Designed miniproteins, single chains. Designs and how they scored, part 64

Each design is a single chain, and the fold is of that chain. pLDDT is the mean over its residues in the fold that is shown.

## One batch from the design tools (miniprotein)

Design m2225
Fold by ESMFold2-Fast:
Structure m2225 (fold): chain A 84 residues (1-84)
Amino acid sequence: SVVEEARAMFDRADIDKDGFLSEEEFASAVFNGRPGPTTAPPLYVRYVFKKADLDKDGDGISLDEFLALIERVEAEKDPFPKVG
């Protein structure tokens, strides 16, 4: 299940177990251990993080926000949202 895989990814990245991903934890979850661009520019990581942070309070990405992002990416058949 996409939801179960995303939840496992979120749990692994949530190092402090506060229920939110920081920008650094989010970058690790999305790019660490995947064959892809070996270095993501900090601007790109920040853009994707802000795109996923739907509550706009800057407390990080909740599990619900992360699941919404992953479901959107799966619907578009791309592993990451495009900057355009």
Scores: mean pLDDT 60

Design m2226
Fold by ESMFold2-Fast:
Structure m2226 (fold): chain A 86 residues (1-86)
Amino acid sequence: SSSLSQQLAQRVVGMIDNGTPIDDIVRGIYSYFQQQFRTLSSSQDALQFRQQTQQQLQRLLQGRVSQQDLDRILNAIDQGYNDIWG
């Protein structure tokens, strides 16, 4: 069974494989994480979810997208976290 972080990372990979524009992926990630962070029971759970998803995405997307696009994707998660728990 894959974790929620792993499932989300795989969805992002699927969007890239389907040719979804980076701007749409960034917007979608921000909205999804903002919603998910609101449903988590603690700031510690939210921090772990953020860190695990960023680690999975960095591993899966490194060399598959530009560093600039990867940084934009990771920053969208950070913004979603900070808007709820920051």
Scores: mean pLDDT 81

Design m2227
Fold by ESMFold2-Fast:
Structure m2227 (fold): chain A 102 residues (1-102)
Amino acid sequence: VIDEVEKYFEPIAPELEEKYKRLLELLAKMDEETLREMIREMGRKLGANLTEEDIERLVESLKEKYGFEKSTEEDIEEARELIEELARFRKEAKELYEKLLA
């Protein structure tokens, strides 16, 4: 379910909300194996500790709702760029929150 993905990859800043939604749209187009790898990479980079069971459940939920298409090279590259941007801002936001909580 998309709501489950949103819980793990919540945007850290309002300016990233559109990028996050675009990433979910791109993920919904990916084939099953590519989607698994992208979800693992997102979890690792964004600090969401996803189990293999969590990943499989998210893949099955997206597959059931959208069906899998063959992603273009451009779709895959755009998704990777969005993951990198979200990961970068996630680290900065965590550092800021640590300073605010101290």
Scores: mean pLDDT 64

Design m2228
Fold by ESMFold2-Fast:
Structure m2228 (fold): chain A 81 residues (1-81)
Amino acid sequence: SSMEEEILEIAVGAIEAAEALKLRGEDVTEDDIIELMLEAGEITEEEAKKIREAIPAARERYAEEIAAKVAKLEENKKKLE
């Protein structure tokens, strides 16, 4: 279903954004990213709830993509230390 795919895509984006910010020293969670999207008017409160609920499924389904992204960000961080 297109709605489930859209929600999972946003969930993956929130996970990746949170990991990128954490590697820059920010104390940020996926929930903080979702809250920012809600405040910016990019998503509705109903969509925010669905995205939060989809985070575990997004981590499982896109585990390899997320791990590869995080590994690349960690490599880049080490070069700046």
Scores: mean pLDDT 81

Design m2229
Fold by ESMFold2-Fast:
Structure m2229 (fold): chain A 96 residues (1-96)
Amino acid sequence: VTVTVTPEKATVPVGGSLTVTGSVSGDGEYDIVWALQRPGETVPGGVGVSTGRTGTTTITGLTPLNTGTIYAWAHLPGGPIDKPAAVGAGTELTVV
């Protein structure tokens, strides 16, 4: 199972928003769980869940955080959120 996230990098102005798209390749049913890891965090914080193998999430740039990575994790439907089947490389977000 492979997770692809687009865009790979984004710069968003303070108060702006970013929509990221994820897709899961391979056979079977998967949901996409979205998480944002901010500078200094060891565990990504939850952003949302998209049902099915392709989904989007929108993140609002409300603070001047300069870096963070938005991860997409593939989960089996009804599977535990903390045990992904696969993890995507993520989107590198900068808010300026």
Scores: mean pLDDT 68

Design m2230
Fold by ESMFold2-Fast:
Structure m2230 (fold): chain A 69 residues (1-69)
Amino acid sequence: EEKELIDKYVKEGKTPEEIAKRLLLRKAGFSEDADLGNGAVERARDIVGLEEFNKIYEKVKKYLEEKGY
């Protein structure tokens, strides 16, 4: 499911950073489609934590590298 979502975001032209932010929103229980400019990412980071966001971002980058994106 998470890998399928990453593949969808890559197909939509989203950056690795945007993909990681969308996954962070999901982990915090927010909508993945939330406006990234309205403070939703900051609120999600406060709930989930910076360490967990960094792990998400690293996982996204590694997955994209493995798939040749």
Scores: mean pLDDT 76

Design m2231
Fold by ESMFold2-Fast:
Structure m2231 (fold): chain A 69 residues (1-69)
Amino acid sequence: SLEEEAKRLLEELEELKKRAEEQGNKKVVAMLDDAIEVIKKALESGDEEKIREAVENAKIVIEMARSVL
């Protein structure tokens, strides 16, 4: 489901944030924090369109973070 995908991506974002913190990459930490906030708010809203948008945003942010970590 879309909600299950969003929860999986949230877990992945939190793991990448820990890695970015360990590397001292403050810019990537901030980017991941923003994406975590977006996906959490979307999940709390229960709005499928907002969850879909948050999922697509999370995928982009994860790919960007992976390219520099």
Scores: mean pLDDT 87

Design m2232
Fold by ESMFold2-Fast:
Structure m2232 (fold): chain A 100 residues (1-100)
Amino acid sequence: SMEEEIRAFEREAMEAFAAAKTPEELLAVFKRLVTEAVERGNEEALGRLVLATILHMGRAQVPREEQIAILEEAAAFLESLGQEEAAASLRQYVADLRAA
């Protein structure tokens, strides 16, 4: 089912993020999976991927300033693909992180 496919995609994304050893590797995984979701026209998978990235960084206890740097580059990448709404959501989350 579509729901099972989305859940499988989210699980694979989380596994790939957990295997990433550097911010550069994490961003490379994010960019690849975002590109795949956009090419498939799967807006729900894109939203789940953005959430999975945020949840992964929290669980991995990535320092706040490093999370901000990663998410700002992620938002710029989303904007480069015309994903303005997803990018705006990430920029708002960054603002919330700075206020915390």
Scores: mean pLDDT 82

Design m2233
Fold by ESMFold2-Fast:
Structure m2233 (fold): chain A 95 residues (1-95)
Amino acid sequence: SQEEIEKKLKELEKELEELKKEIAELEKNRKKTSLGRAIGLVLRGIGLLFEIELLLKRAEKEKASQELIDRLRELIKEAKELIKRAMRIMKELEL
């Protein structure tokens, strides 16, 4: 159970890092950003946030290590910041 949670956490960390890189690219090059791409990044961020929150609830229920719970809480914070950054790109495209 602990090993399954750690495996899923590593998968989510990788997906969040990939999302972060895509958002950073669009932030640096607004001319190549479409509204549809920005919306897609927001939706991916929301999906990842939901998966991380479900994994946190599972980790708490199964009494996982405090270190693992703290890592999941940090990922939730990172996912929320990435969603805000993607939403900011959307807002700038509306202007």
Scores: mean pLDDT 85

Design m2234
Fold by ESMFold2-Fast:
Structure m2234 (fold): chain A 96 residues (1-96)
Amino acid sequence: MEEEFIEINKRVALLLDQGKSEEEVIDEVVRYLKEKFGLDEETARTIAELALLSVKGATPEEIRELYEKNKPNLTEEQRKVVEEWVDLIIKRINEG
């Protein structure tokens, strides 16, 4: 999980540095998550949006807000997966 998040953050930062749009970055991360981890579209897209927001310098409050906004569209099983990523993102923000 943590190693995969580091890889995603590197990929997001690289794509943004290459001048890709936020939508292009999200689509590329969604593809990566689906191919590497077998995640469904909704779970992968939510994680991609959270990762992009964290790379852009979002606060823990903003990360939680984005998750809460998307939570009603997720199943209980999808929420458990996304919550693991939310916890990891917030931990990394707090650790610097």
Scores: mean pLDDT 82

Design m2235
Fold by ESMFold2-Fast:
Structure m2235 (fold): chain A 87 residues (1-87)
Amino acid sequence: EKREKAIELLREAAGLVRESGLKTGNIEAYREVMEEIQKAIEAIENKDLEKAIEYAEKAKAIAEKNGFSKEAIEKLEEAIKLVKEEL
């Protein structure tokens, strides 16, 4: 249940990052955040929760550095928290 909610939050964050990337024109940073979010989702599905946290934290760091949506960052933080609760 918590893992499923974490995946949903990661998918929602990805949508918000896409909108932010289109507005700012920083396509390279957008691509990097999307890659790390996808890796985090795959890690959760493979029960590699430590890797999921690592990838989600990387996505958050890139999003923060590039001024992507605060709502996206908050969803990434909530997803990270939920995954940590499953460790």
Scores: mean pLDDT 84

Design m2236
Fold by ESMFold2-Fast:
Structure m2236 (fold): chain A 94 residues (1-94)
Amino acid sequence: MIKVKVKIKIKGVKEDKKVKITVTVTVVSDGETIETEPVELEIYVKKDEIKEAEAYAEIESPLSIEDIQVSAKLEGLEKNDDFYGQVETTLEEL
């Protein structure tokens, strides 16, 4: 079992708002593509706050991992919001 930790950092919202984050992890193992079920988080971000959110995706793979891709979709941000998004991935074997 492999646990993928995804850390998302949001900064620079112009007003207090609720942000919906959808995280999907895609793993390539032995030429096969495996996608995790989307992990949804709702976070409340205050004006000028730096907010961090963590999501965990678990993948059962008996094979070696060849590639990992992470997609994070953010909803609730407006065109006039300053976005500073950082996505970090960490692999943990259980």
Scores: mean pLDDT 69

Design m2237
Fold by ESMFold2-Fast:
Structure m2237 (fold): chain A 110 residues (1-110)
Amino acid sequence: ASDEEIREILRELGFEDEEEIEALVAAFRRIGGGSGVVSVDALREALRRYGFSDEDIARMEAFFLRAGGGSGVVSPEQLLEGYRNASPEDQGFLLGTLSLIAEQEIRENS
């Protein structure tokens, strides 16, 4: 996915703050190693570095595995469809986790 496609997906998820959107684009690119997709293994290691609990990491990993159809690789479009098909609890968890990632990225790069 292009940076613009990632921005569009983030806006569809409900992100409106441009600084938060750009922080998440940068995080997605870093976690994906410059690719247009994120592997579940790369996500796990990134979330561990962000200081998330093992429980939160396992929950996010399960979400990404479902969104990617069990492939272990997830595109931004698959993440959006996974979000749309998720329970309200899982939707809130995804958005909360992404907001915490954006906050940390903004603080570390300020």
Scores: mean pLDDT 82

Design m2238
Fold by ESMFold2-Fast:
Structure m2238 (fold): chain A 70 residues (1-70)
Amino acid sequence: DAELDRHVAALGEAARGMREAIEKGDVPKAEEYAQRFEEHLRRLVDLGAIDPEGAEALAEEYRKMVEEAK
């Protein structure tokens, strides 16, 4: 499924972008990538690729990383 593959790739890109933004001290950019990460996680849940509970746990972890960078 091309759509599924694209969302998986986008999820990885968002995660990398967030970490890079945190390393640079660009908190607004890190927040933007964290939001994109959550958006793609929701799409993967909707497509049945990951379970909702695991997706929520991952989203929480990434939000905490951004908050700690502030």
Scores: mean pLDDT 81

Design m2239
Fold by ESMFold2-Fast:
Structure m2239 (fold): chain A 64 residues (1-64)
Amino acid sequence: SAALEAARRALEAGDVVEAARLLEDALARTTFTPEVLALPMAEQLRRTIALWEATGGAGGTVTP
């Protein structure tokens, strides 16, 4: 999706805030385990993108 691609580009540029904004809808439908919540925000967002690409936008739980 265009939003996931834009979020990935923002993360590559180091713009974590913009990446989170672009992923706002995805984050609302994503659950993080405590282990993932201990990771840097940029890594949490990268894993959110990977989950949404793998599930076709269904969301779910991001695990270690």
Scores: mean pLDDT 79

Design m2240
Fold by ESMFold2-Fast:
Parts: structure tokens; sequence; C-alpha cells
Structure m2240 (fold): chain A 67 residues (1-67)
């Protein structure tokens, strides 16, 4: 999924809000919530999303597969 990979790449640069993720990636709110539910990203106390260790591993695996 192009949008999922874009979210992981964006968050590898630092935490972003839901609105910033949608603006940068074009991803739906539902996709972002699904990624949080799957443990790929997590929400900080200030409401921004950050990449988990599992999310970083998913990004690295996707980059290996696309090359």
Amino acid sequence: DEKRLAILRALSEGPLSLAELQERTGASRALIYEMERRGLIYRLPDGRYALTGLGMQELLDALKSEE
C-alpha cells in the first residue's frame, strides 16, 4: 500500500499530527487508525503520531522488497 509506506516514511523523520500525515501522504483517517491499531505507529500524549519499532521494521522490509 503506497499510502501506508508514505506514512511510515514521513514518521521516520519525526512525529506528525493526524492532519499533517493526511496533508503529506493523502492517507485516509481510517488507514492511520488501522496502522495505530496494528502497532505500526502510536499516539503521543500531545496527539501526534510516532513510529514504533514494529513500524520501522515494516518500513525497512518494504524498502528491501521494492528494490
Scores: mean pLDDT 82

Design m2241
Fold by ESMFold2-Fast:
Structure m2241 (fold): chain A 90 residues (1-90)
Amino acid sequence: EKERVLALIDRLKEEFDKIKDKLPESVYNTIKLGIDALKNAVEQAEPERAREVALRGLESLLDTLKYLQKYYPEVKIAIELVERALEELR
């Protein structure tokens, strides 16, 4: 299960990197730090906790993205990626 959760986060990172040119650099870097922190949290979690940690981390990331969207409407693309990852994991 943990390996599948990590694979989902790696796919999210890859999809997010594809939209790098659509975001201001500072916004991209802030979101990237959030995704990297999420991956680290899941890697450090016990195998049976990996999904729960990922769900909470993705929800926290989504809240951050919705806040950023107030100033950067283009963040909507990143929100859609995180919502899809969250739905797949649920």
Scores: mean pLDDT 85

Design m2242
Fold by ESMFold2-Fast:
Structure m2242 (fold): chain A 84 residues (1-84)
Amino acid sequence: AADVVGAFMSELAAEMATAEPAERERLAELLNEVIARGEELARIERTEGPEAAERALRRLLEETGDERVAEAARAVAEQALALA
């Protein structure tokens, strides 16, 4: 979990460091989206259980088409659940 979040954040930070203002805004929106999706996955696991969270993660992957974004959201959810 930590390694996946770290890798995603490191690559995002590198992209933001070299990006123009408009691209930085897009990357910041992507980061906010990943955090929001991860928090939603944690909420689903707390209220409906881990099988429901797995189904939600699968739907997220299908919606985004991006395995890296889905893995980052899952890692955020795992961290949120550990803090609860």
Scores: mean pLDDT 74

Design m2243
Fold by ESMFold2-Fast:
Structure m2243 (fold): chain A 95 residues (1-95)
Amino acid sequence: MLEKARKLAEEKAREAVEKMTDEELEKIKKSLEKAKKALTKEQEEKINKLLNEQIEKTLEELKDDPEKIEELIKFLADSLLPEELEKIIKERFEK
């Protein structure tokens, strides 16, 4: 499940980067760097663990509703989008 959300986030990040100018990408990169400084590595790991536990619980509750599961995947993809954007922007500028 989390893998599907990450793939969706990666696709959205790639599409967004392709449509953006270098100026817009620089602004996003600076915003992501600022956000990253606000969260320690340990806090990030703790949040990811709690998110995974909540995902498993929600999936069990929503197993009879495929539409709600799909919306959950979209929500998770949106939460992962900043991390995937940072990776793709970095790859683009390191060429």
Scores: mean pLDDT 70

Design m2244
Fold by ESMFold2-Fast:
Structure m2244 (fold): chain A 78 residues (1-78)
Amino acid sequence: KERVAKLLRRLAEMVEEAKDNPFEADIVRALVEIFLGILKSEKDDPEVIELVQKAVDALNAGDYDTAAEYLRKAAEVV
């Protein structure tokens, strides 16, 4: 699962970088949602799915710092 961890860390960086740009933030949110859907379809670890879902919820609330933190936590448990 090294590739999943790498993608989660990359998404966390993208979330932090997109914080100052609403258009980029919208794109990153869509990417995180797509990735969450893939994890659910593959029946990935429930803890990873829960953490990525919390990241999506934080992004929808406009809390990019919290979203990036959840994505990093997901990468650590993969």
Scores: mean pLDDT 81

Design m2245
Fold by ESMFold2-Fast:
Structure m2245 (fold): chain A 83 residues (1-83)
Amino acid sequence: MEEIKELAKRTVEALKDEYGDEEIDKSTLMKVIWKNALKDRNLTLEEILELLKEIKREAEKLGLKTLAEFAKELLEEYEKEKP
């Protein structure tokens, strides 16, 4: 079973490999996250929140500002869904 941290790394690496430093729209970012981390995985809300936190962290380490900002926005949206 893949750890959440490893899923985050794979997602960030996939984005870097396909797009590098290019300006990426939010719909493309969401598709990459879905395909690499969410597709075919039954993640709970808590696991999704942890995944988004790790994606933000890994993106910040690599200087991928657009991905880091998008992950932060998604994290804030998912946190609002929590009672």
Scores: mean pLDDT 72

Design m2246
Fold by ESMFold2-Fast:
Structure m2246 (fold): chain A 69 residues (1-69)
Amino acid sequence: SLLQQIQQLIQESIERARRLKATAKSPEEAAELRGQAYQPLIKLVNKLMEEKGLSPEEVGQLVQQALAA
């Protein structure tokens, strides 16, 4: 389901961010690596808006539901 896909990407993004943080040598590098870790989630959000016609509000609601689970 869509909610499960969002939950999976959130979990994967958190895990990537954790791993990348261990390699960061500065706060600036840590911020850049965090951004990289969340890119797949950002791409899914953009895809849902473009291909499914979901509004930013609707995508935001799905992300909040995924975070609550």
Scores: mean pLDDT 76

Design m2247
Fold by ESMFold2-Fast:
Structure m2247 (fold): chain A 71 residues (1-71)
Amino acid sequence: MTLKERIEKLIKEGKYKEAAELYMFAAWVAKSAGLTDEANEWIEKAIELLKKAGYSDEEIENFKRSFKGML
């Protein structure tokens, strides 16, 4: 199963935080490859998904901080 397929499956199952974590993992992989713009797009998708799932701005900010050392 590809990373994209796993993310889509998690979204269908309502596992939005886990799907957002995989988007952040995709961002880290892209950044490690020097693809900064692509990494930023993955981060944006993670944030948009969490907003759609009803997470607060504070919860999203705390989620982003958990990846500060990676991104």
Scores: mean pLDDT 81

Design m2248
Fold by ESMFold2-Fast:
Structure m2248 (fold): chain A 93 residues (1-93)
Amino acid sequence: AAVNVVAVTVSPNPAAVGETVTVTATLNSDAPATVTVTLIDAAGNVVDTKTAETTAKTVTFNLTPTKAGTYTVVVTARNAGGEGMHAATLTVT
């Protein structure tokens, strides 16, 4: 079956410049999947990316934004059955 990202939480939000933010992604399945988090700035530039292989329904990533702004956090999960994506917003002051 295709993997889906059913929720993304970002904490703290809003965050301070240089503060470590925890991104938690929840999947619909614990089947083996590749999960990628991408941090995109307001101009559409990719400023950070992290990838993990997982066999769990939850995956956590740590991101440390170095500039103030509004970011989009995109989590993509992929397995042999297909791909899923979920996005959240992060505010950095």
Scores: mean pLDDT 84

Design m2249
Fold by ESMFold2-Fast:
Structure m2249 (fold): chain A 65 residues (1-65)
Amino acid sequence: KAALRKEIEALVQQGADLGMQQVKLWREYVKSGGDPELKAKAEEVAQQMRDLSKQIREKRAELLA
């Protein structure tokens, strides 16, 4: 149970880091005047955040079981 909590904390921190990266990428995208490479990277980070949120939910369910 303690190990699972630490794993959830690590995933939450990873999500925060990804969120900051996404904000930076979107700011750079706007400043660039629509660089499609920056948009693609921001969308990739968004997908990683969605996958991470699913993992966090599943692990929290295990913790409460």
Scores: mean pLDDT 82

Design m2250
Fold by ESMFold2-Fast:
Order: C-alpha cells, then sequence, then structure tokens
Structure m2250 (fold): chain A 90 residues (1-90)
C-alpha cells in the first residue's frame, strides 16, 4: 500500500466517522468526532510522509492501550481518556 492509497482510505474512514457522529450524542459523539479529526490528520501525513503517519498511529494506539488497561471496569472513562489521546494527537 502506497502513502497515497493509505491517505485515500483514511480520508474515507474520516468521512464515515463524521457521518456516524451526526447520529450520536454525548461522549460517543465526541469520540467519533475526535476519531474523524485524527484520521484526517493521518491522511494528510500519509500522503506526505508514510513513516511519520505510521509513527503517529502507533503512538496513539499505544497510549489508548494504556488508557484501557488503567480503566478495565470503566468503559465510559476509557472512552473519554482515549478521546483525549486522539484530540491531543491532532
Amino acid sequence: MSGEELAKKLLEAAEEQEELAKKLEGIMKEAAEAGARFLRRLAELAAKDLEEALRLAREALTRIKKVVEEHPDDEEKAIEESTKVLEEAV
């Protein structure tokens, strides 16, 4: 997969998240909106620098994994903290 091909798929995924966010409320809406913004940022980077886009994606996923591990019994808190990780990565 080339950086341009990945960028196109990431942009399509961002548009899907934006449409999903229109149907959601509260923390789920905020999560979908943050996810869309992050995917658009990854798409822009993938078109210019695939290695940097993959680095950013891995960093965000690593942080989200820690958040989930820190909140094993609180899905709402895990979603809120994961949303913050995505917002900070943009």
Scores: mean pLDDT 84

Design m2251
Fold by ESMFold2-Fast:
Structure m2251 (fold): chain A 82 residues (1-82)
Amino acid sequence: SVLEEVRKLLEEVIKAIQAGTDEDLEKIKEVIRKMIKMPQLSKDDKETLKTMLKQMEESDRQTQINIGAGFASLMRRIIERL
């Protein structure tokens, strides 16, 4: 189910935030890109994800980690609505 997929992606994002390497930050951005393509997500959620992705691509490492934490919080809210 989409709910199970998003829960697994959230676990990956939390681990990536904790590790905080360049490879882990790329994993977070890949998860955002994957979620933007999910037909089950609202237009508003997709637009928020696109904004987060752009901000991460334009930001330093510490700012990317902070955006990743915000993304995890958004993922929890999306899960509650699925």
Scores: mean pLDDT 88

Design m2252
Fold by ESMFold2-Fast:
Structure m2252 (fold): chain A 65 residues (1-65)
Amino acid sequence: SSNRAALLVAEREGARVLARVTDPALRAELERILAQIKEAIEAGDWETAQALGRRFHALAREAGL
């Protein structure tokens, strides 16, 4: 299903970013956002998943990741 493919992408991309995070507070925030992204994908709430994905990438970018 499309939801399964999206979950696998979110997990792999999230894990790739998290592997580069050294700040525990940033790690905790990104892990929380990633969990919310996965919940939104499973619920079929694509607007929320996209908004959270943008926030995840913005925080990673601001941290130089």
Scores: mean pLDDT 85

Design m2253
Fold by ESMFold2-Fast:
Structure m2253 (fold): chain A 73 residues (1-73)
Amino acid sequence: LQQQLDQLAQQTGDRVGSLPGVADATASASLVDGVPTVTVEATPSEPLDDATLAALRAIADQAREEAERLVKE
């Protein structure tokens, strides 16, 4: 499970880092009191537009759903 969460975090960080205007991105995934938690940190190289912010939120939501699925297996 933890290895799968670590892999999910790496993939999530890579996806966010590929978005326009993102200079750097890091993600982590862990269980907090049995609840899957995904944290994403992004450093913008310029102010992010609404489309990029929406994409970032979608990526974070997808990662959270995947983490929940992994925990329920």
Scores: mean pLDDT 77

Design m2254
Fold by ESMFold2-Fast:
Structure m2254 (fold): chain A 91 residues (1-91)
Amino acid sequence: SELEAIKEGLREIFEEALEEEEKKELLKKLEDDEFVLEMKKKIEEILREAQKARAAGLSDREVAEIVIEKLEELGFPKSLIEKLREEVEKL
């Protein structure tokens, strides 16, 4: 199902990007379908912003900065934001 596919995607992201304590809390929240649907809406908004920036001719680094700002605005974990900022500095 669409909901299960989203849960799997979020689980993979949380397992790769988060510290153990934050990972346990967020993986537990994936059992809440309302939380998963809220995360889906946030991800869709981020993807639209990224696509819009790319269409405007922005570089990969500029697109990544916009994505990170939007993730922070939408309340994603600080550990994830920090990890993504480290990756952008390598670009």
Scores: mean pLDDT 75

Design m2255
Fold by ESMFold2-Fast:
Structure m2255 (fold): chain A 56 residues (1-56)
Amino acid sequence: SRDDLVDDLMRTYGLSRRQAQQMVDVAVGFRKSLGLPDSMIGPIARMFAYTDVTYS
């Protein structure tokens, strides 16, 4: 679920709940823009979280 993904991002990448929610929202928007299936939201959110932690 969305909440499980948010909690996973917080735990794995040390993000605040707000940051994790933002990553999921960005992933949802990106997925919709490219016409990708809902199953891609998790992978996309983790990719953005990894990038944020590495370059922020």
Scores: mean pLDDT 76

Design m2256
Fold by ESMFold2-Fast:
Structure m2256 (fold): chain A 82 residues (1-82)
Amino acid sequence: STNNINTNISNFNNIFSQTQQNIRNSTTDNQINSTITSYSTQINTIQSSIDDNETDPNQLQTIYDNINDQMNNIVNIANSQR
């Protein structure tokens, strides 16, 4: 779909930024774990939408590499707060 790849990329960048802030504001492991679970659920929803609409394997690979990098960053920030 030509309609929304840029919007989906913007959406994960926004979710990523909000997740970083939520982890930094977390005071308990339960809050951190809840935030990571929420992030994973939101990203999985966006990934499913992209998979259904994007047919270019190179574009898909670039998107998934960016998501994986963001997820690794979130895990590292979470571990630094523990």
Scores: mean pLDDT 74

Design m2257
Fold by ESMFold2-Fast:
Structure m2257 (fold): chain A 73 residues (1-73)
Amino acid sequence: TLSTSPLTTTPPFDIDKVFKLIYEKRLDELKSNVEKLLGASYSRDVEKAREYRKKLLEEYGDESLPYLIGFIP
């Protein structure tokens, strides 16, 4: 069995647990930041909304962000 052509399903580490850890570990912070970003409450303070967006990108990264944001419909 060759694990070279497709995405190697035998990584040295489990990325799945990493995403779950980030999801629950930073869940509280994520909710607060997302609410400030999307919430109308902070729409008055555009500057702060941008700051929270930067934090999300820096902390969770653009690669993880789409997975985390998926929980907020």
Scores: mean pLDDT 53

Design m2258
Fold by ESMFold2-Fast:
Structure m2258 (fold): chain A 68 residues (1-68)
Amino acid sequence: VLDDSVKMGTKMGLQMGMDPDVAKKTGKMSSIMSLKGDQGKSFQEGYKMGGDPKSMTYTTEMHTKMVK
């Protein structure tokens, strides 16, 4: 699930000596990339329903780059 993927990415970042804040954000980004395809689209739809424009833009750009 997305939450578990974020946690895993955060642990890897911390082990590489990243700041905790940076590691958490990197984990979230990696989770979005991992949800490419059908799951990625579903995540993006859910994000749009949540109404956070900044997070929605970030997710949309990530998904677009993964498709290209």
Scores: mean pLDDT 55

Design m2259
Fold by ESMFold2-Fast:
Structure m2259 (fold): chain A 78 residues (1-78)
Amino acid sequence: SATQKQIAELQAQIAKIDKLIDLIKNNTLSKKEREEAAKIAGMPYKEKYTDDEINEILGRLNQRRGELRVQIQQLERQ
């Protein structure tokens, strides 16, 4: 169904965010993964981030993941 397709897409986005958070915490991000994390967080790409900027990215990724989880719960209630 269209609903199951939406849930699958949202779950894929959550899995991507989970991977990026783990890579940030372990300090193992590739350049491409850094670009992706910045894009999802709505922050400009930089070759090197400050600790404060990394914490901001993590906060925004956690917020986005929470929003996606709420969307899934709403779709599952239909």
Scores: mean pLDDT 84

